Designed miniproteins, single chains, continued (5). Designs and how they scored, part 50

Each design is a single chain, and the fold is of that chain. pLDDT is the mean over its residues in the fold that is shown.

## One batch from the design tools (miniprotein)

Design m17713
Fold by ESMFold2-Fast:
Structure m17713 (fold): chain A 83 residues (1-83)
Amino acid sequence: SEAEIENLREGLESLREDLDALEERLAARPLSPEEKAQLLAGLERGREALEQLEKVAPPELQPEIEELRERLRELEERLRAAP
């Protein structure tokens, strides 16, 4: 439905904003081990949710989902590599 598509778009926009904020935070200060673990768990759950959404989302949302999945993978790598 149109309402479902709009709800998905809003969710994707919210996730994009969260990833932008995380990128800024990673540049601003070191993370504690506890913060790093919590953020890694959050990114893992986000990735799983996007994988489920990709299977049911209409074609018009597929490029946005793919973009966000790629960004999540990059951020997870950066977090795992951080000292």
Scores: mean pLDDT 81

Design m17714
Fold by ESMFold2-Fast:
Structure m17714 (fold): chain A 95 residues (1-95)
Amino acid sequence: FARREQVLALWEETRREIIILAYEKKVPRAFEIQMLLEDELRRIREMLATLDDDAAAAGIELLFSGVIQRMKDERNDEAADLARETRDQILALLA
């Protein structure tokens, strides 16, 4: 299960950085972004607990695609890039 703990740690770290970037850039919907990222963390935790690694990887890829799109819509390209890089690292851990 060590890889799954690394996945959760990477996402928790990235989530904190995205929230900080949203508030520092004074994004009008920073609180809504925070709530979204907290829900995505819960979903990732549930996927890792209930699915095999292939199914978890597919679910995480889909969730991160939504997060990346949200960050782009909010004009936070740095957060979008961070989320994309973290997704790729997580998928590599589950491969």
Scores: mean pLDDT 80

Design m17715
Fold by ESMFold2-Fast:
Structure m17715 (fold): chain A 72 residues (1-72)
Amino acid sequence: MGAEFLNALLEALAASPSGRLTAAQLRELKEANADDPESVEIAERFIAAAEASPSGVISGLELGQILGEMLS
């Protein structure tokens, strides 16, 4: 996973008043990091989780849980 992707993810979360990201914001992060296959795979997992959410968003905690599961 690229440091650029992680930095952009943390910046987006910090800029969110609710600490949550939409599928659209996650797609922007995926597009910005399209040259890194691992970042694309992680971003796709986050997008799928946001789209599966009744609210259409996922929290920083949920993102951290998904990332932890993927790296285990």
Scores: mean pLDDT 79

Design m17716
Fold by ESMFold2-Fast:
Structure m17716 (fold): chain A 78 residues (1-78)
Amino acid sequence: SLAEEVVARAKARLPDKPTSQQVYDALVEAARELGARVENATFEHKGDQTTLTAEVVGPDGSRETATLTVPSQDALPD
């Protein structure tokens, strides 16, 4: 799916311990490469993990939810 391709490309761009901003930027750039855009992005921090949830909107108007969970330098321990 488009969201799966966007997530895969974003993951390929990320360092082993990205910041939340780096995760967001990677997702936006990956979507842009595929002619898509990112809408309604939200971050959830739990322990040392960051989960980004966003809508990926394709050039044809198709809409898919993407979720990406990574170890993050911005996440605070519980």
Scores: mean pLDDT 78

Design m17717
Fold by ESMFold2-Fast:
Structure m17717 (fold): chain A 55 residues (1-55)
Amino acid sequence: MEAERRYRGLSPKERELAVLDEEYKRTIKTFKALNDQEGIEEAKKLYEERKKRLE
């Protein structure tokens, strides 16, 4: 994963946010492939809540 090289200079919070963003993108891609609109909406909601916790 190319993001590993970006993690070296980041604070712990920035690294957690980068990992969260990558996981979110992967989850959305999976739900789109499954044509699961409810899954997409739930993933968006969880992503926003996790971002708020990291701030």
Scores: mean pLDDT 74

Design m17718
Fold by ESMFold2-Fast:
Structure m17718 (fold): chain A 61 residues (1-61)
Amino acid sequence: SPEDFVRGAKFAADQYFKEGKYDEAIKLLRNAADEFRRQGWTEAADELERYAKEVEEKKKK
């Protein structure tokens, strides 16, 4: 389901975040969001784009 793929993408991004690899986390989330949008999973794509912005804000600190 779209929900399972969103959860997987967030989990992978969180692993990069824990390693201090913020750019890799953001890129993973944005690439996944683009793919979900192409599949018509608009809500899933929007959720990952919001999550990417949250990671980006954490990088600024």
Scores: mean pLDDT 83

Design m17719
Fold by ESMFold2-Fast:
Structure m17719 (fold): chain A 81 residues (1-81)
Amino acid sequence: SLEDIIQRLRERLAEARARLPNLSDADRRLVEQLIRETEEAIEKTKEAVKKGDMKEAAINLAVALVNVSAIEVIVEISERR
């Protein structure tokens, strides 16, 4: 369900947040900004669904998924250094 997808996205964001202390200050700020943008995309997805705008919901969900993937890649690269 959409609720399950959103819950998995939130779990992935929580895992990224838990890893923030392992990052440089610059990478922490970048990841924190991307987390905020991802949370905004999740809220826009929920609002679009509530209004029955399933195309806008799909676009915002795609943005959230891409951003979470980018966050995870950045965290992994940052932790290697």
Scores: mean pLDDT 89

Design m17720
Fold by ESMFold2-Fast:
Structure m17720 (fold): chain A 97 residues (1-97)
Amino acid sequence: EKELKEAEEYIEKLEKENPVEAPPEVEERVEELKKKIEEILEKEELTDEDVKELSELLRELAEIAEKHGSPKILRVLVELRAKAMKKIKEEAEKKKK
């Protein structure tokens, strides 16, 4: 709802005020996490194991974003979290018949 828009506006503000780049090794890990998350999100239906793995990958990405303060990493986190929440909501609605 409001939370995603506020997070995106906050990240945009951080990019304008203090653009910080993460070290190359951190950026490589973010790209690996992004790929794994996107592969799960491309599945037609999510299993409980897929949801658990998705949550673990998003948590690791959030920890990296918090430690390095990179607006680019925060943006990737917000976008992937939004896609994941939408997919999980759609799966929950399907289970309701």
Scores: mean pLDDT 73

Design m17721
Fold by ESMFold2-Fast:
Structure m17721 (fold): chain A 94 residues (1-94)
Amino acid sequence: SEIDDEVEGFALGMRLAIAAAEGNTEEAKKLMDEINKLSPVGKAAAQAGAAAVISFLVHSGRLDEARKAVDELSKLEGVDPAFVAEMRARIDAA
């Protein structure tokens, strides 16, 4: 089900961004390995979930945690460089 893939992907993406913000590199890597196995719909939902957490950190004034999350995500295989660039631009505009 596309809805099931979207829900799973979104939840994994949120968990990934939280692990990255915490500097938990091992957990972030495991979560990214799970995301890399998802359908295209699930992967898109995971990107949206990660963006939601980063946006929350930015709007909450937690800019150091937002930067740490994006920096850790940039080191992971399968993370879109365009997504990293967009998130960095949002943090820098805050």
Scores: mean pLDDT 88

Design m17722
Fold by ESMFold2-Fast:
Structure m17722 (fold): chain A 76 residues (1-76)
Amino acid sequence: SMDEEIKELVLKGLEALKAGREEEAVEYFEKALKLQAEKNGIPVYDEEEVREIAEAIVERLKADPEAVDALIERLK
Protein backbone atom coordinates (compact mmCIF):
# COMPACT_ATOMS: atom_id res chain seq x y z
CA SER A 1 0.00 0.00 0.00
CA MET A 2 1.04 3.64 -0.36
CA ASP A 3 1.08 3.99 3.44
CA GLU A 4 3.61 1.15 3.74
CA GLU A 5 5.76 2.62 0.94
CA ILE A 6 5.72 6.07 2.61
CA LYS A 7 6.62 4.47 5.98
CA GLU A 8 9.52 2.52 4.38
CA LEU A 9 10.86 5.67 2.64
CA VAL A 10 10.67 7.68 5.90
CA LEU A 11 12.44 4.87 7.81
CA LYS A 12 15.19 4.67 5.14
CA GLY A 13 15.58 8.47 5.28
CA LEU A 14 15.92 8.44 9.08
CA GLU A 15 18.45 5.56 8.95
CA ALA A 16 20.45 7.34 6.21
CA LEU A 17 20.50 10.52 8.32
CA LYS A 18 21.66 8.58 11.42
CA ALA A 19 24.49 7.11 9.28
CA GLY A 20 25.54 10.63 8.16
CA ARG A 21 24.25 10.18 4.59
CA GLU A 22 22.37 13.49 4.48
CA GLU A 23 21.88 13.63 0.69
CA GLU A 24 20.30 10.14 0.69
CA ALA A 25 18.06 11.21 3.59
CA VAL A 26 16.86 14.26 1.58
CA GLU A 27 16.12 12.02 -1.44
CA TYR A 28 14.11 9.54 0.68
CA PHE A 29 12.08 12.32 2.34
CA GLU A 30 11.46 13.95 -1.07
CA LYS A 31 10.09 10.61 -2.38
CA ALA A 32 7.96 10.17 0.76
CA LEU A 33 6.51 13.70 0.40
CA LYS A 34 5.62 13.05 -3.27
CA LEU A 35 3.84 9.77 -2.39
CA GLN A 36 1.99 11.45 0.50
CA ALA A 37 0.82 14.22 -1.88
CA GLU A 38 -0.32 11.58 -4.44
CA LYS A 39 -2.21 9.66 -1.71
CA ASN A 40 -3.99 12.89 -0.65
CA GLY A 41 -4.79 13.86 -4.27
CA ILE A 42 -2.52 16.92 -4.10
CA PRO A 43 -0.75 17.60 -7.43
CA VAL A 44 2.99 18.32 -7.21
CA TYR A 45 3.68 21.19 -9.64
CA ASP A 46 6.92 22.44 -8.05
CA GLU A 47 9.55 19.70 -7.67
CA GLU A 48 12.07 22.21 -6.23
CA GLU A 49 9.63 23.23 -3.44
CA VAL A 50 9.27 19.55 -2.44
CA ARG A 51 13.08 19.25 -2.28
CA GLU A 52 13.32 22.42 -0.13
CA ILE A 53 10.76 20.95 2.31
CA ALA A 54 12.73 17.66 2.46
CA GLU A 55 15.97 19.61 3.13
CA ALA A 56 14.23 21.57 5.93
CA ILE A 57 13.01 18.30 7.52
CA VAL A 58 16.56 16.88 7.43
CA GLU A 59 18.04 20.06 9.01
CA ARG A 60 15.43 19.96 11.81
CA LEU A 61 16.08 16.25 12.49
CA LYS A 62 19.88 16.84 12.54
CA ALA A 63 19.26 19.19 15.50
CA ASP A 64 17.35 16.45 17.41
CA PRO A 65 19.06 13.02 17.25
CA GLU A 66 16.82 11.67 20.07
CA ALA A 67 13.76 12.38 17.89
CA VAL A 68 15.41 10.44 15.01
CA ASP A 69 15.97 7.39 17.27
CA ALA A 70 12.40 7.59 18.65
CA LEU A 71 10.90 7.79 15.13
CA ILE A 72 12.96 4.82 13.90
CA GLU A 73 11.70 2.69 16.83
CA ARG A 74 8.09 3.81 16.24
CA LEU A 75 8.27 2.97 12.50
CA LYS A 76 9.80 -0.50 12.93
Scores: mean pLDDT 83

Design m17723
Fold by ESMFold2-Fast:
Structure m17723 (fold): chain A 79 residues (1-79)
Amino acid sequence: MLSDEEKRKKLRERAEELIKRAEELRASETDPQKRHMLDVIIHELKELLEDIEKGEIKDLDKAEKSLENMERQIEELEA
């Protein structure tokens, strides 16, 4: 079982990966509505990353669920 420190590290790395993926998708996106949705996702991911770095995440499982939901939204925008 991962320690809370290892879980936080993994969440940080995943958030950074999803930010990069969303930013790369945004750079090639020409639809203004999809660009706006990507901007919202990037903003939410950056806020979550900041909270992880500050140690303000008390519910790590909820943070993981939020990352999963944002990853799904990015995948839907890639289609």
Scores: mean pLDDT 81

Design m17724
Fold by ESMFold2-Fast:
Structure m17724 (fold): chain A 82 residues (1-82)
Amino acid sequence: SASLQAEIDRLEAEMERLEREAVRAIIAGDYATAAELLRRMAEIHRRIAELHRQLGDEATAEKYERHAERLLALADELAAKV
């Protein structure tokens, strides 16, 4: 539905903003903040996956879930640098 696609678009825009903030935190050596931002991005990826399932796109949902897992792994690695 157009409503579900609009929600996906908003969530993708939010992820882009969080990614820019995470990159700035990494450059500044603020790995604790970067890890928190990556965990927030992972939560958004999981929400986008659920929305793609509602649209009947299981393959895209699985890709977003895998990306969420990778973001969480990266967050744990960055948190270990604190």
Scores: mean pLDDT 89

Design m17725
Fold by ESMFold2-Fast:
Structure m17725 (fold): chain A 86 residues (1-86)
Amino acid sequence: SEEERKELIEKAKETLLREADIIAKELGITLSEKQKKQLEEFAEKKAKVLVDAFLAKVSPEEWRALQVEIVNELKELVLKLYEEEK
């Protein structure tokens, strides 16, 4: 259902934002409110991609590859945002 899809997207978004906070903390970076908003926009976009792939029943191999790709993109974004606000 559309409601179930919305709940899955919200949970995936929350997971990605929590991962961003962990990455920032490990790097010793404090994220500004502006940077958090940009990360939230990224998380929403990528959460939709993840949920759509999950609902399309992609192979376990494709699912793992997608998760790794998104986490790597998230790490690059956190570093880029920090450098741009410096």
Scores: mean pLDDT 83

Design m17726
Fold by ESMFold2-Fast:
Structure m17726 (fold): chain A 64 residues (1-64)
Amino acid sequence: SLEEIFAEVMAILRELGVTLEVSPEMRSDKQFNLALLRAVRATAERRGDEKIVARVDALLAELG
C-alpha cells in the first residue's frame, strides 16, 4: 500500500539523517512518493550506498 511504501521511505530517510514533515494528504499521494523515492535514490547512488539503491528500486517497482 502507499502507506507502507511511505513508512519505508521515511525509515530510509531517517537512516540518511534526514527529517521530513509530510501532511497526511501527501503521504498517500503517488506522485509525491515517486518524487521522494527518486530523490532518495539519487542521494544513495551519489554516496555509493548500493543497499539503499536496491531498496528504493524495489519500492519504485512496487509503486509502478
Scores: mean pLDDT 81

Design m17727
Fold by ESMFold2-Fast:
Structure m17727 (fold): chain A 88 residues (1-88)
Amino acid sequence: SLEEELREGARELQGLSPAELAALRARLEESRKKAEERFEREKASEEQRKRFEFVYEAQLRLLDAAGAPLEERVELIRELLEEAEKLL
C-alpha cells in the first residue's frame, strides 16, 4: 500500500550517510523520469499521476529532512502517514 511504501522509505532514511542520501536522490530522479515516460506512453489516469506525485513528493521531503533534528523528522513521518491514509 501507499502507507507501507512511505513507512519503508522513512525507515531507510534512518542512519544514512550523505553519500547514501545522494544515491537515493539520484534513484528517485531516475524513477520519476521512467514514470513520466510510462504515463505519457500509457495515457495514465489523473488518479495514477496524483498517487505517483504524492509518493515522489513525500520521498523528496523525507530526503530533504534527513539532516533535520530527530523531532522534525518524526513529525514529518507522521504527517506523511496521515496524508497517505486519506488516499485509502
Scores: mean pLDDT 74

Design m17728
Fold by ESMFold2-Fast:
Structure m17728 (fold): chain A 55 residues (1-55)
Amino acid sequence: SFIVDLTGTGKKAEDVKPIVESLGGLATVLSETKARVDVPSMLRGRVLEEIDKFA
């Protein structure tokens, strides 16, 4: 698992949840701008790419 920090992007952690879940992972909102992402290591790169496109 890893932490996504959206500080300064204008995006909310709650918006990461559907992106991660659509890829078969789990996202837990920790704050307005931070989420914990739990995905298989094989999907980590794909999830990071989708979050980068979103942010």
Scores: mean pLDDT 77

Design m17729
Fold by ESMFold2-Fast:
Structure m17729 (fold): chain A 75 residues (1-75)
Amino acid sequence: SSSLAGKLLAELRKAVEAKDPEAARAILEKYKDKLSPETYEELSVPVKLAEQGRYDEALAKLDELEAIVREQEAA
């Protein structure tokens, strides 16, 4: 996949599924310079949820963001 957002979401999902909030934060910060401020803020939501130990909610938010990316790629 050539989608930066898709790659980032896949990496974040792996970190959240591993219950590794530090890895999730590191992934988000690694891509920060390649993201708009708005996209960074949206992607920070599942990372913040994982940092709070709210892994089920973090995964649900990632599912939501992945659906948006799929819809944009299908259009």
Scores: mean pLDDT 81

Design m17730
Fold by ESMFold2-Fast:
Structure m17730 (fold): chain A 84 residues (1-84)
Amino acid sequence: SMESTLILLEIKRYMKEKGVDKITYEEAKEVINRVAEKLGLPEFAELVIERIKKYMKEKGVNEITFDELKEVIDEAEREYERRK
């Protein structure tokens, strides 16, 4: 969807600007909330953030890659679209 694409593009831009291959949960949360506020999708942002936290906890990692973020966001989008 356009919403997931815009979130992923902003994450990719953030990572490129910072010159990093991985970001923390706090950084991901900040970027996602910023995009979702502009799009008027707080419920989707909340779901995505919750799924990222769960993924990182289960994997035992402090930082998450772009590819991992894409997988989590794509999965959250499928769940969110089924609720409409």
Scores: mean pLDDT 83

Design m17731
Fold by ESMFold2-Fast:
Structure m17731 (fold): chain A 91 residues (1-91)
Amino acid sequence: PEIPELTVSEARERGIRHVLYVEIEADDGAELAALVRQVYALAREHGAVLAWVTHAGERSVVVTVYFLSEEQVEAFAAALQAVDPRIRVLE
């Protein structure tokens, strides 16, 4: 299921200031795609208002995820750490 698409303008209007950058690395494109789907699913579960791929390399993807609250960011980051060591939260 898709995360509801918010435009950049709608995100600004709602005062969205809480962002997390998630790096995903895998040797295989199918594994990489599966991990990206897991990140999107967890983001949606934790109330993400917008998520999109900001960088796509051969073996790595960076997903930017936006939330309305710091508490949602912390909960999502904790959930990601439990999923797979190939999923890393960037500073």
Scores: mean pLDDT 74

Design m17732
Fold by ESMFold2-Fast:
Structure m17732 (fold): chain A 65 residues (1-65)
Amino acid sequence: SAAEAAAKAAGEAGGSAPAGQGEGPGGAAGISESGVVALAGTDGKILGISRAEPGGLTGAPGPPP
């Protein structure tokens, strides 16, 4: 889980930071904020379906024994 999160964070930073495809900060990193304000911009409670982002939420924390 921690290792996966680290790899994902590095991938997102690399995927957005390098201008090769990161033309705009709203590509992958910005989407998380834009996604929230786009859906939950009004209240951010009921429409919090994309509280993180429409394609970056894993929701797979450590093992819940």
Scores: mean pLDDT 41

Design m17733
Fold by ESMFold2-Fast:
Structure m17733 (fold): chain A 79 residues (1-79)
Amino acid sequence: MKGAVIRAEVPPEVDIRDVIAALEAAGVAIEQLVRESPTRFLFVVAEEDVDRAIAAVEALGGRAELLRLMEPGELLRRP
C-alpha cells in the first residue's frame, strides 16, 4: 500500500506520547515518525488512514496536513 506523509503541529502542552496514543485510539498505525520540533512532527500512515490521522491530531487541538504520498520502501529524511 502507498504511505502518506503528514505534518502535524500541536499545542505546547501536548506531548508526542499523546499524539501517538490518539492515533492508536483512532486505529491508525504509524509507519515512520520524525520529530522536527517539540510541537511539530512528520509521520507516515497508510493512505487510507490519512483522514483519521488528521482528525485525531485536530481532536488534540492541533493541526495536520497531507504533504505527499510515498512509494513503497521510501524513508523520511532525518532532520
Scores: mean pLDDT 78

Design m17734
Fold by ESMFold2-Fast:
Structure m17734 (fold): chain A 74 residues (1-74)
Amino acid sequence: SLREKADAYIARAREAAEKALAAETAEAFAGAALAAVGDAYEAVLLGAKAGIGEEAAARANEALAPLGARIEAP
């Protein structure tokens, strides 16, 4: 279902965010962070189509929150 696909993309975004946080170079961080954002974006689009756009957006924000913290506070 669309909801299951959205959940899968949220899980992928979380994994990509963890890889980004473990990155030792700006290039490695950027690559993993872009992957995390892309997966989160797909989750939100699929969630909106499934009628759970707000839930999908909230979970996507939770998955990406650690990346935002790293960018804002070195």
Scores: mean pLDDT 82

Design m17735
Fold by ESMFold2-Fast:
Order: C-alpha cells, then sequence, then structure tokens
Structure m17735 (fold): chain A 70 residues (1-70)
C-alpha cells in the first residue's frame, strides 16, 4: 500500500521508529518488521511478520504512518 511504501522511504532512524511502533501494536519482532519495510513489503507481509491478521497489520501500518506524518 501507499502507507507501507512511505514508511519504507523514511530516513533510517524514522524507519526504526515505525518498525518499533508496528511491533508494539502487533506483538511482532521489530527487526523482522524493519526488514519487511526496507524490502518494500505489503501490509499483508508486515502482518505476517507481526504474526497477526491482514486487517490488524494494515491498521498498524496506517497508525504508524499517521504518527510519523506520512
Amino acid sequence: SAASRRLGALPESKRRQAAQGIATMTGGDAEAILAALEAGASPREIARAGGVSDKTGRNAVLAAASLLGV
């Protein structure tokens, strides 16, 4: 989605903040989520990294994008 692509395009420090925020919301591994964002992963792939449903992963990506102003 556009939100996951915008998060992946952020500077490294903000990408790490996004990955940590998504990990906190989903219970997933921040490093796995960071790797997914850097690989241009879809919200579905980020949801899989977080071990949650596609809807939960999509909502976490949108929340992280909103918090970081992207």
Scores: mean pLDDT 81

Design m17736
Fold by ESMFold2-Fast:
Structure m17736 (fold): chain A 87 residues (1-87)
Amino acid sequence: DDILRQVERRELSFRIAVDLLLMFATPEEREELLRREEEFRKTVEEIKALIKANTPENLEKAAELAEKEGWHDLAAMAREEAKKLLS
C-alpha cells in the first residue's frame, strides 16, 4: 500500500547513500556506516511490521517511530490509516 511504499522509498534512499559513502570510506568510516545501517534497518523492519499488522494501535506505534526518524509525512499517513480502521 501507499504507506509501505513510502517506507520502502526511504529505505532505498538510505541504502543508496550508504553504498555511495562506502565506496570512498576508510576502514574506520566503513565500520561506523555499517553500524548506522544496521540500526536503520532494524527501525525500518519494525515500522514495516507494525504497518503490516494493520491495527490502529500498531499504526500509531509506526507513526511514533516514523516521527523519531523525522518522517512526519509518513507518520501522518499512518495515523490517517488508523482512523480509517476505527470508522
Scores: mean pLDDT 82

Design m17737
Fold by ESMFold2-Fast:
Structure m17737 (fold): chain A 92 residues (1-92)
Amino acid sequence: VRERVEALKRRVLERFPELVREVAERFGISEEDAALGIATMAALINEEGEEAVRKALEEAGVEPELQERLIEAAEAVREEVAEILELKRAEA
């Protein structure tokens, strides 16, 4: 389980190091927590779709420019996050 969390953090940090740093600074969290947050958004996109995540960010008061950047990053890693978490939709 811990190995999967580390893989999620590493994947996001490798793909979007600048965005992760900016999020960590803006919200006062670690870069590891920021990376995990983006990976969690990617998992939610796989389960509930992009619009559900966008609505959650709007309700949390995240500014529109940052919302779009976070969603773009989450979409870019969503397949790899699904693979790491073994999120398989096995319905015909």
Scores: mean pLDDT 75

Design m17738
Fold by ESMFold2-Fast:
Structure m17738 (fold): chain A 87 residues (1-87)
Amino acid sequence: MKELIEKVKEKALRIIDEENLAKLALEIHEETGVPLEVVAEMVAAAAITVAAVEMGLSYEEMEEVYKEILPEVKKYILEQVKKLEEE
C-alpha cells in the first residue's frame, strides 16, 4: 500500500505540472470568485482520480489513497499558485 500511495502521488504531481493545473486553479478562482483553497482541492481531487484510474486502482484503493494524499497534493497546488503570483 505505501508504495502504491507514493506512485499515485508522484503521478498526480506530474499531471499537475504537465497540464499547468496550478495556473488553471488560479484562473478559475479569478473568473468565478470561488475560494482558491476550494478550487485547489477540486483540481487535486481530479489529478489524483486520473492517476489512480490510469494505474488500475479499485474504488476501495482509490478511497484510501485519496484520504492519504489529498492534503499534500492540494498543498502542492497552492505552493505553485503562490510562485505564479510572485512573478
Scores: mean pLDDT 83

Design m17739
Fold by ESMFold2-Fast:
Structure m17739 (fold): chain A 100 residues (1-100)
Amino acid sequence: DKEKEYQELKKLIKELSPEVKEALRNFLDAIEAGDLDTALEYLRKMLDILGKKTELSELVRRALEDKDPEARARLQKFFDEMKATNAPLLKKVLEEVEKE
């Protein structure tokens, strides 16, 4: 049920703080532009605000601060997959929430 999935995603995005919504917008724009470093910076900002200390947050730190080629390649693949699948939907929902 795509309508139910859309409404659930919209509700989750509405619950994000304005700062997280702005970071998410900039993250999605960076993915569309193919700007890895900008995408990493905004992803790090979102993870920091949300207080999430995960394997993903350590991978982002390695890619952004240490310029680790393996971490950067893994995150580039993740962003390429997101661009093809989830990023267009996330961007559409975020734009719709921002209009309300």
Scores: mean pLDDT 79

Design m17740
Fold by ESMFold2-Fast:
Structure m17740 (fold): chain A 98 residues (1-98)
Amino acid sequence: MEKELEEDIKKATEFVKKYVPEAIRRVEEQGADPLEIADEVAEKVYKETGNKDLADAVRIAVLAGLREYRTDSLENAIEKAIEEAKETVKRLYEQKKA
């Protein structure tokens, strides 16, 4: 794989591992709105990286993780979010080649 794609997948995975557990906690313990939490995480990723595609990928992944947690474990929610982040980054990268 190209170096840029590999680095973006790595960064998306690290952000997902960092933010999905906290997002689940805020929704489950504090009654926070999943969409507001996902938007907040995306804004933090964008401010840190300057990469809108990476921020959007992490936003989608956080929402997927929150959805999975309703019917599955925390570990499976994180795994689902990582998978969604990787697929979204790859999809956005391929769209830029077209």
Scores: mean pLDDT 81

Design m17741
Fold by ESMFold2-Fast:
Structure m17741 (fold): chain A 90 residues (1-90)
Amino acid sequence: SKEKLEQLLKKLKEARRAVDEKDYDKAIESLKEAERIARELGDEGMVRLLRRAIELVKEREKNPDDTITDALLRMALTSAIIGVENELKK
């Protein structure tokens, strides 16, 4: 539904903001909520992407100087956000 897509987008934007603020606990919480919504939508591709993003947040928290992990995490979040925004434009 459109309402679930809007909730998913909100959670993804919250996760991106939390990553920018280095609040990794909040980022993981927001991504887990996004994963639940994606599962309710039956979007298996989004569920896999969000699970990968959660793992990247955990890796980033453990290795704060790992710029490759940070780049991969930001790419995953950007891809998820663009995907939901494109779905909402239909």
Scores: mean pLDDT 88

Design m17742
Fold by ESMFold2-Fast:
Structure m17742 (fold): chain A 73 residues (1-73)
Amino acid sequence: MEKFEKAVEEAERTAIETAQKALDAGLSRDQAFNEAVKAAAEKAYELTKDFPETERNQIIVRAARAAQAAVDA
């Protein structure tokens, strides 16, 4: 449980920070979202090497939602 929540937190943070940095650099919302999702997926894969695929996918979905919220703000 705790490792899963930590992975979610780190992936969401990575997504938000990447999206904000991309927007600050003048990228479009679509480009910022894509960069954020890519960075979050890479982070999720690093953190979840021994996690089930279903849990990894949940982390990526949550990170994608955080990225979308960040680019919409």
Scores: mean pLDDT 80

Design m17743
Fold by ESMFold2-Fast:
Structure m17743 (fold): chain A 77 residues (1-77)
Amino acid sequence: SMAEQIRAWMDQAVADVRALAQQTLKDPSYWPELEAKVQAVLDKNLELLDTSDEETRNYIIEATREIVELVKKVKAE
């Protein structure tokens, strides 16, 4: 279903951001790549919220929160 595809995409997006966040902690030169990836994910999440059911929308919101927390941790270092 579209909901299953969105959840799978969100899981991958969180994993990708986590990997880039970890790389950026080791090498700050990755920061622009991390920012670009996060912005692309947030832009797509905003579009998907308009077309998703409540359960899928909540999943997107929670994944977005996790991404924001990962970015905050990198900025704090």
Scores: mean pLDDT 84

Design m17744
Fold by ESMFold2-Fast:
Structure m17744 (fold): chain A 61 residues (1-61)
Amino acid sequence: APTPAEILKLALELLADPSLSEEEIIARLQEETGLSRVAARVVVDEVRRHREAVEEFIASA
């Protein structure tokens, strides 16, 4: 199973792609991490709200 840092890093990478819709980001996160749709949406929302903190967490992990 992917680590929390791997999940957050993937969410950041997907959010950085302007060609992807929110639904496509959620779907890809589910496929690659095994998260439920609800869990994937929460991850996307948290990464958007706390981007700098997430980037620091990934860099220190």
Scores: mean pLDDT 80

Design m17745
Fold by ESMFold2-Fast:
Formats: sequence, structure tokens, C-alpha cells
Structure m17745 (fold): chain A 60 residues (1-60)
Amino acid sequence: MKYLAVLASEDTPFLAFVGGENEEEALERAQAAIPDLEARLSKILGKPVKLRILGIIDTS
């Protein structure tokens, strides 16, 4: 089984998916990934980018 946490930007049409074996793991991994993704996107776009978790999808 695999769960996907869905990440989205408020300011940019960007979506990312972070997987886990269960909902808790997917959410924990997504939360851990946000600071790095925000830093990278902010540099690429030349503006502050904020990400949030929209939800978790059960893929099986």
C-alpha cells in the first residue's frame, strides 16, 4: 500500500507528491520536504514561495 501527500503553492501553479506506506508517514515526509522545496522554488522563481499540504490520497 502507498499513500501520497499532495503539496501545492498558493502563488504558483505547482503540485508535488510525497509518498509513504501509510497516511502518517506520507504526511510526515511531506512536512519534512516543505522547507527545501520552498527554498528551491523561491530561488528558481525569484520570489517567496509558500507550500501547503492539500490532502492525502490512498493509491491502493
Scores: mean pLDDT 78

Design m17746
Fold by ESMFold2-Fast:
Structure m17746 (fold): chain A 105 residues (1-105)
Amino acid sequence: MQQGDDLLQQGIDYFNQGNYDLATDYFNQAADLYRDAGDDDSANYALAQSYYSQGLLSQSRGDYMSASSSYLSAADYYRNIGDDDSAQYFLDLSQQYQQQYLQQQ
């Protein structure tokens, strides 16, 4: 859907600016529009990007458990659309930040 694509692009633009809160909001809006249109693959992709944005925000704050959880969610959504390479990448990040949390106490 063009409106979903426009919101996805705005999310990507905010993500590239390091504005992860706004990026998350736009990715979630894109996901809702894609889902309403019956485009589950694009909705799952937008949700994967939303969780990636949330993971980076948590990571920047030293919240490694929230970062790990967000990256795990991103991996799940990438797996749902058959992007196994991205799913594995985010699964590895999730495990990395789980270990970082254990080192913090």
Scores: mean pLDDT 89

Design m17747
Fold by ESMFold2-Fast:
Structure m17747 (fold): chain A 93 residues (1-93)
Amino acid sequence: VEERKKAIEEVEKLIEKARNSPDLATQKEYLKKALDILEKYFGGTLGAVLESKGLSVEEVRAILDDPNATREQLEEVISLIEEAVHIAKAFLD
């Protein structure tokens, strides 16, 4: 439980850094780190959120690895991660 709470705090900090990033490449790097942490500690919750939108973790990773990914696609990824964090926090309380 304590480790999962720390994981959520780290993901929230990475999302904030991604939102404040000056370039798309740096934003993608922070989002990849956030996704890795969320998958490790809340893989089931992340999977359920993505599946509800017709997506998989592999498809989200492909967006983050795509050099032609748009700002709109990255904002979508941020929104999905934020939704997964919100649901995960509810399970910890």
Scores: mean pLDDT 82

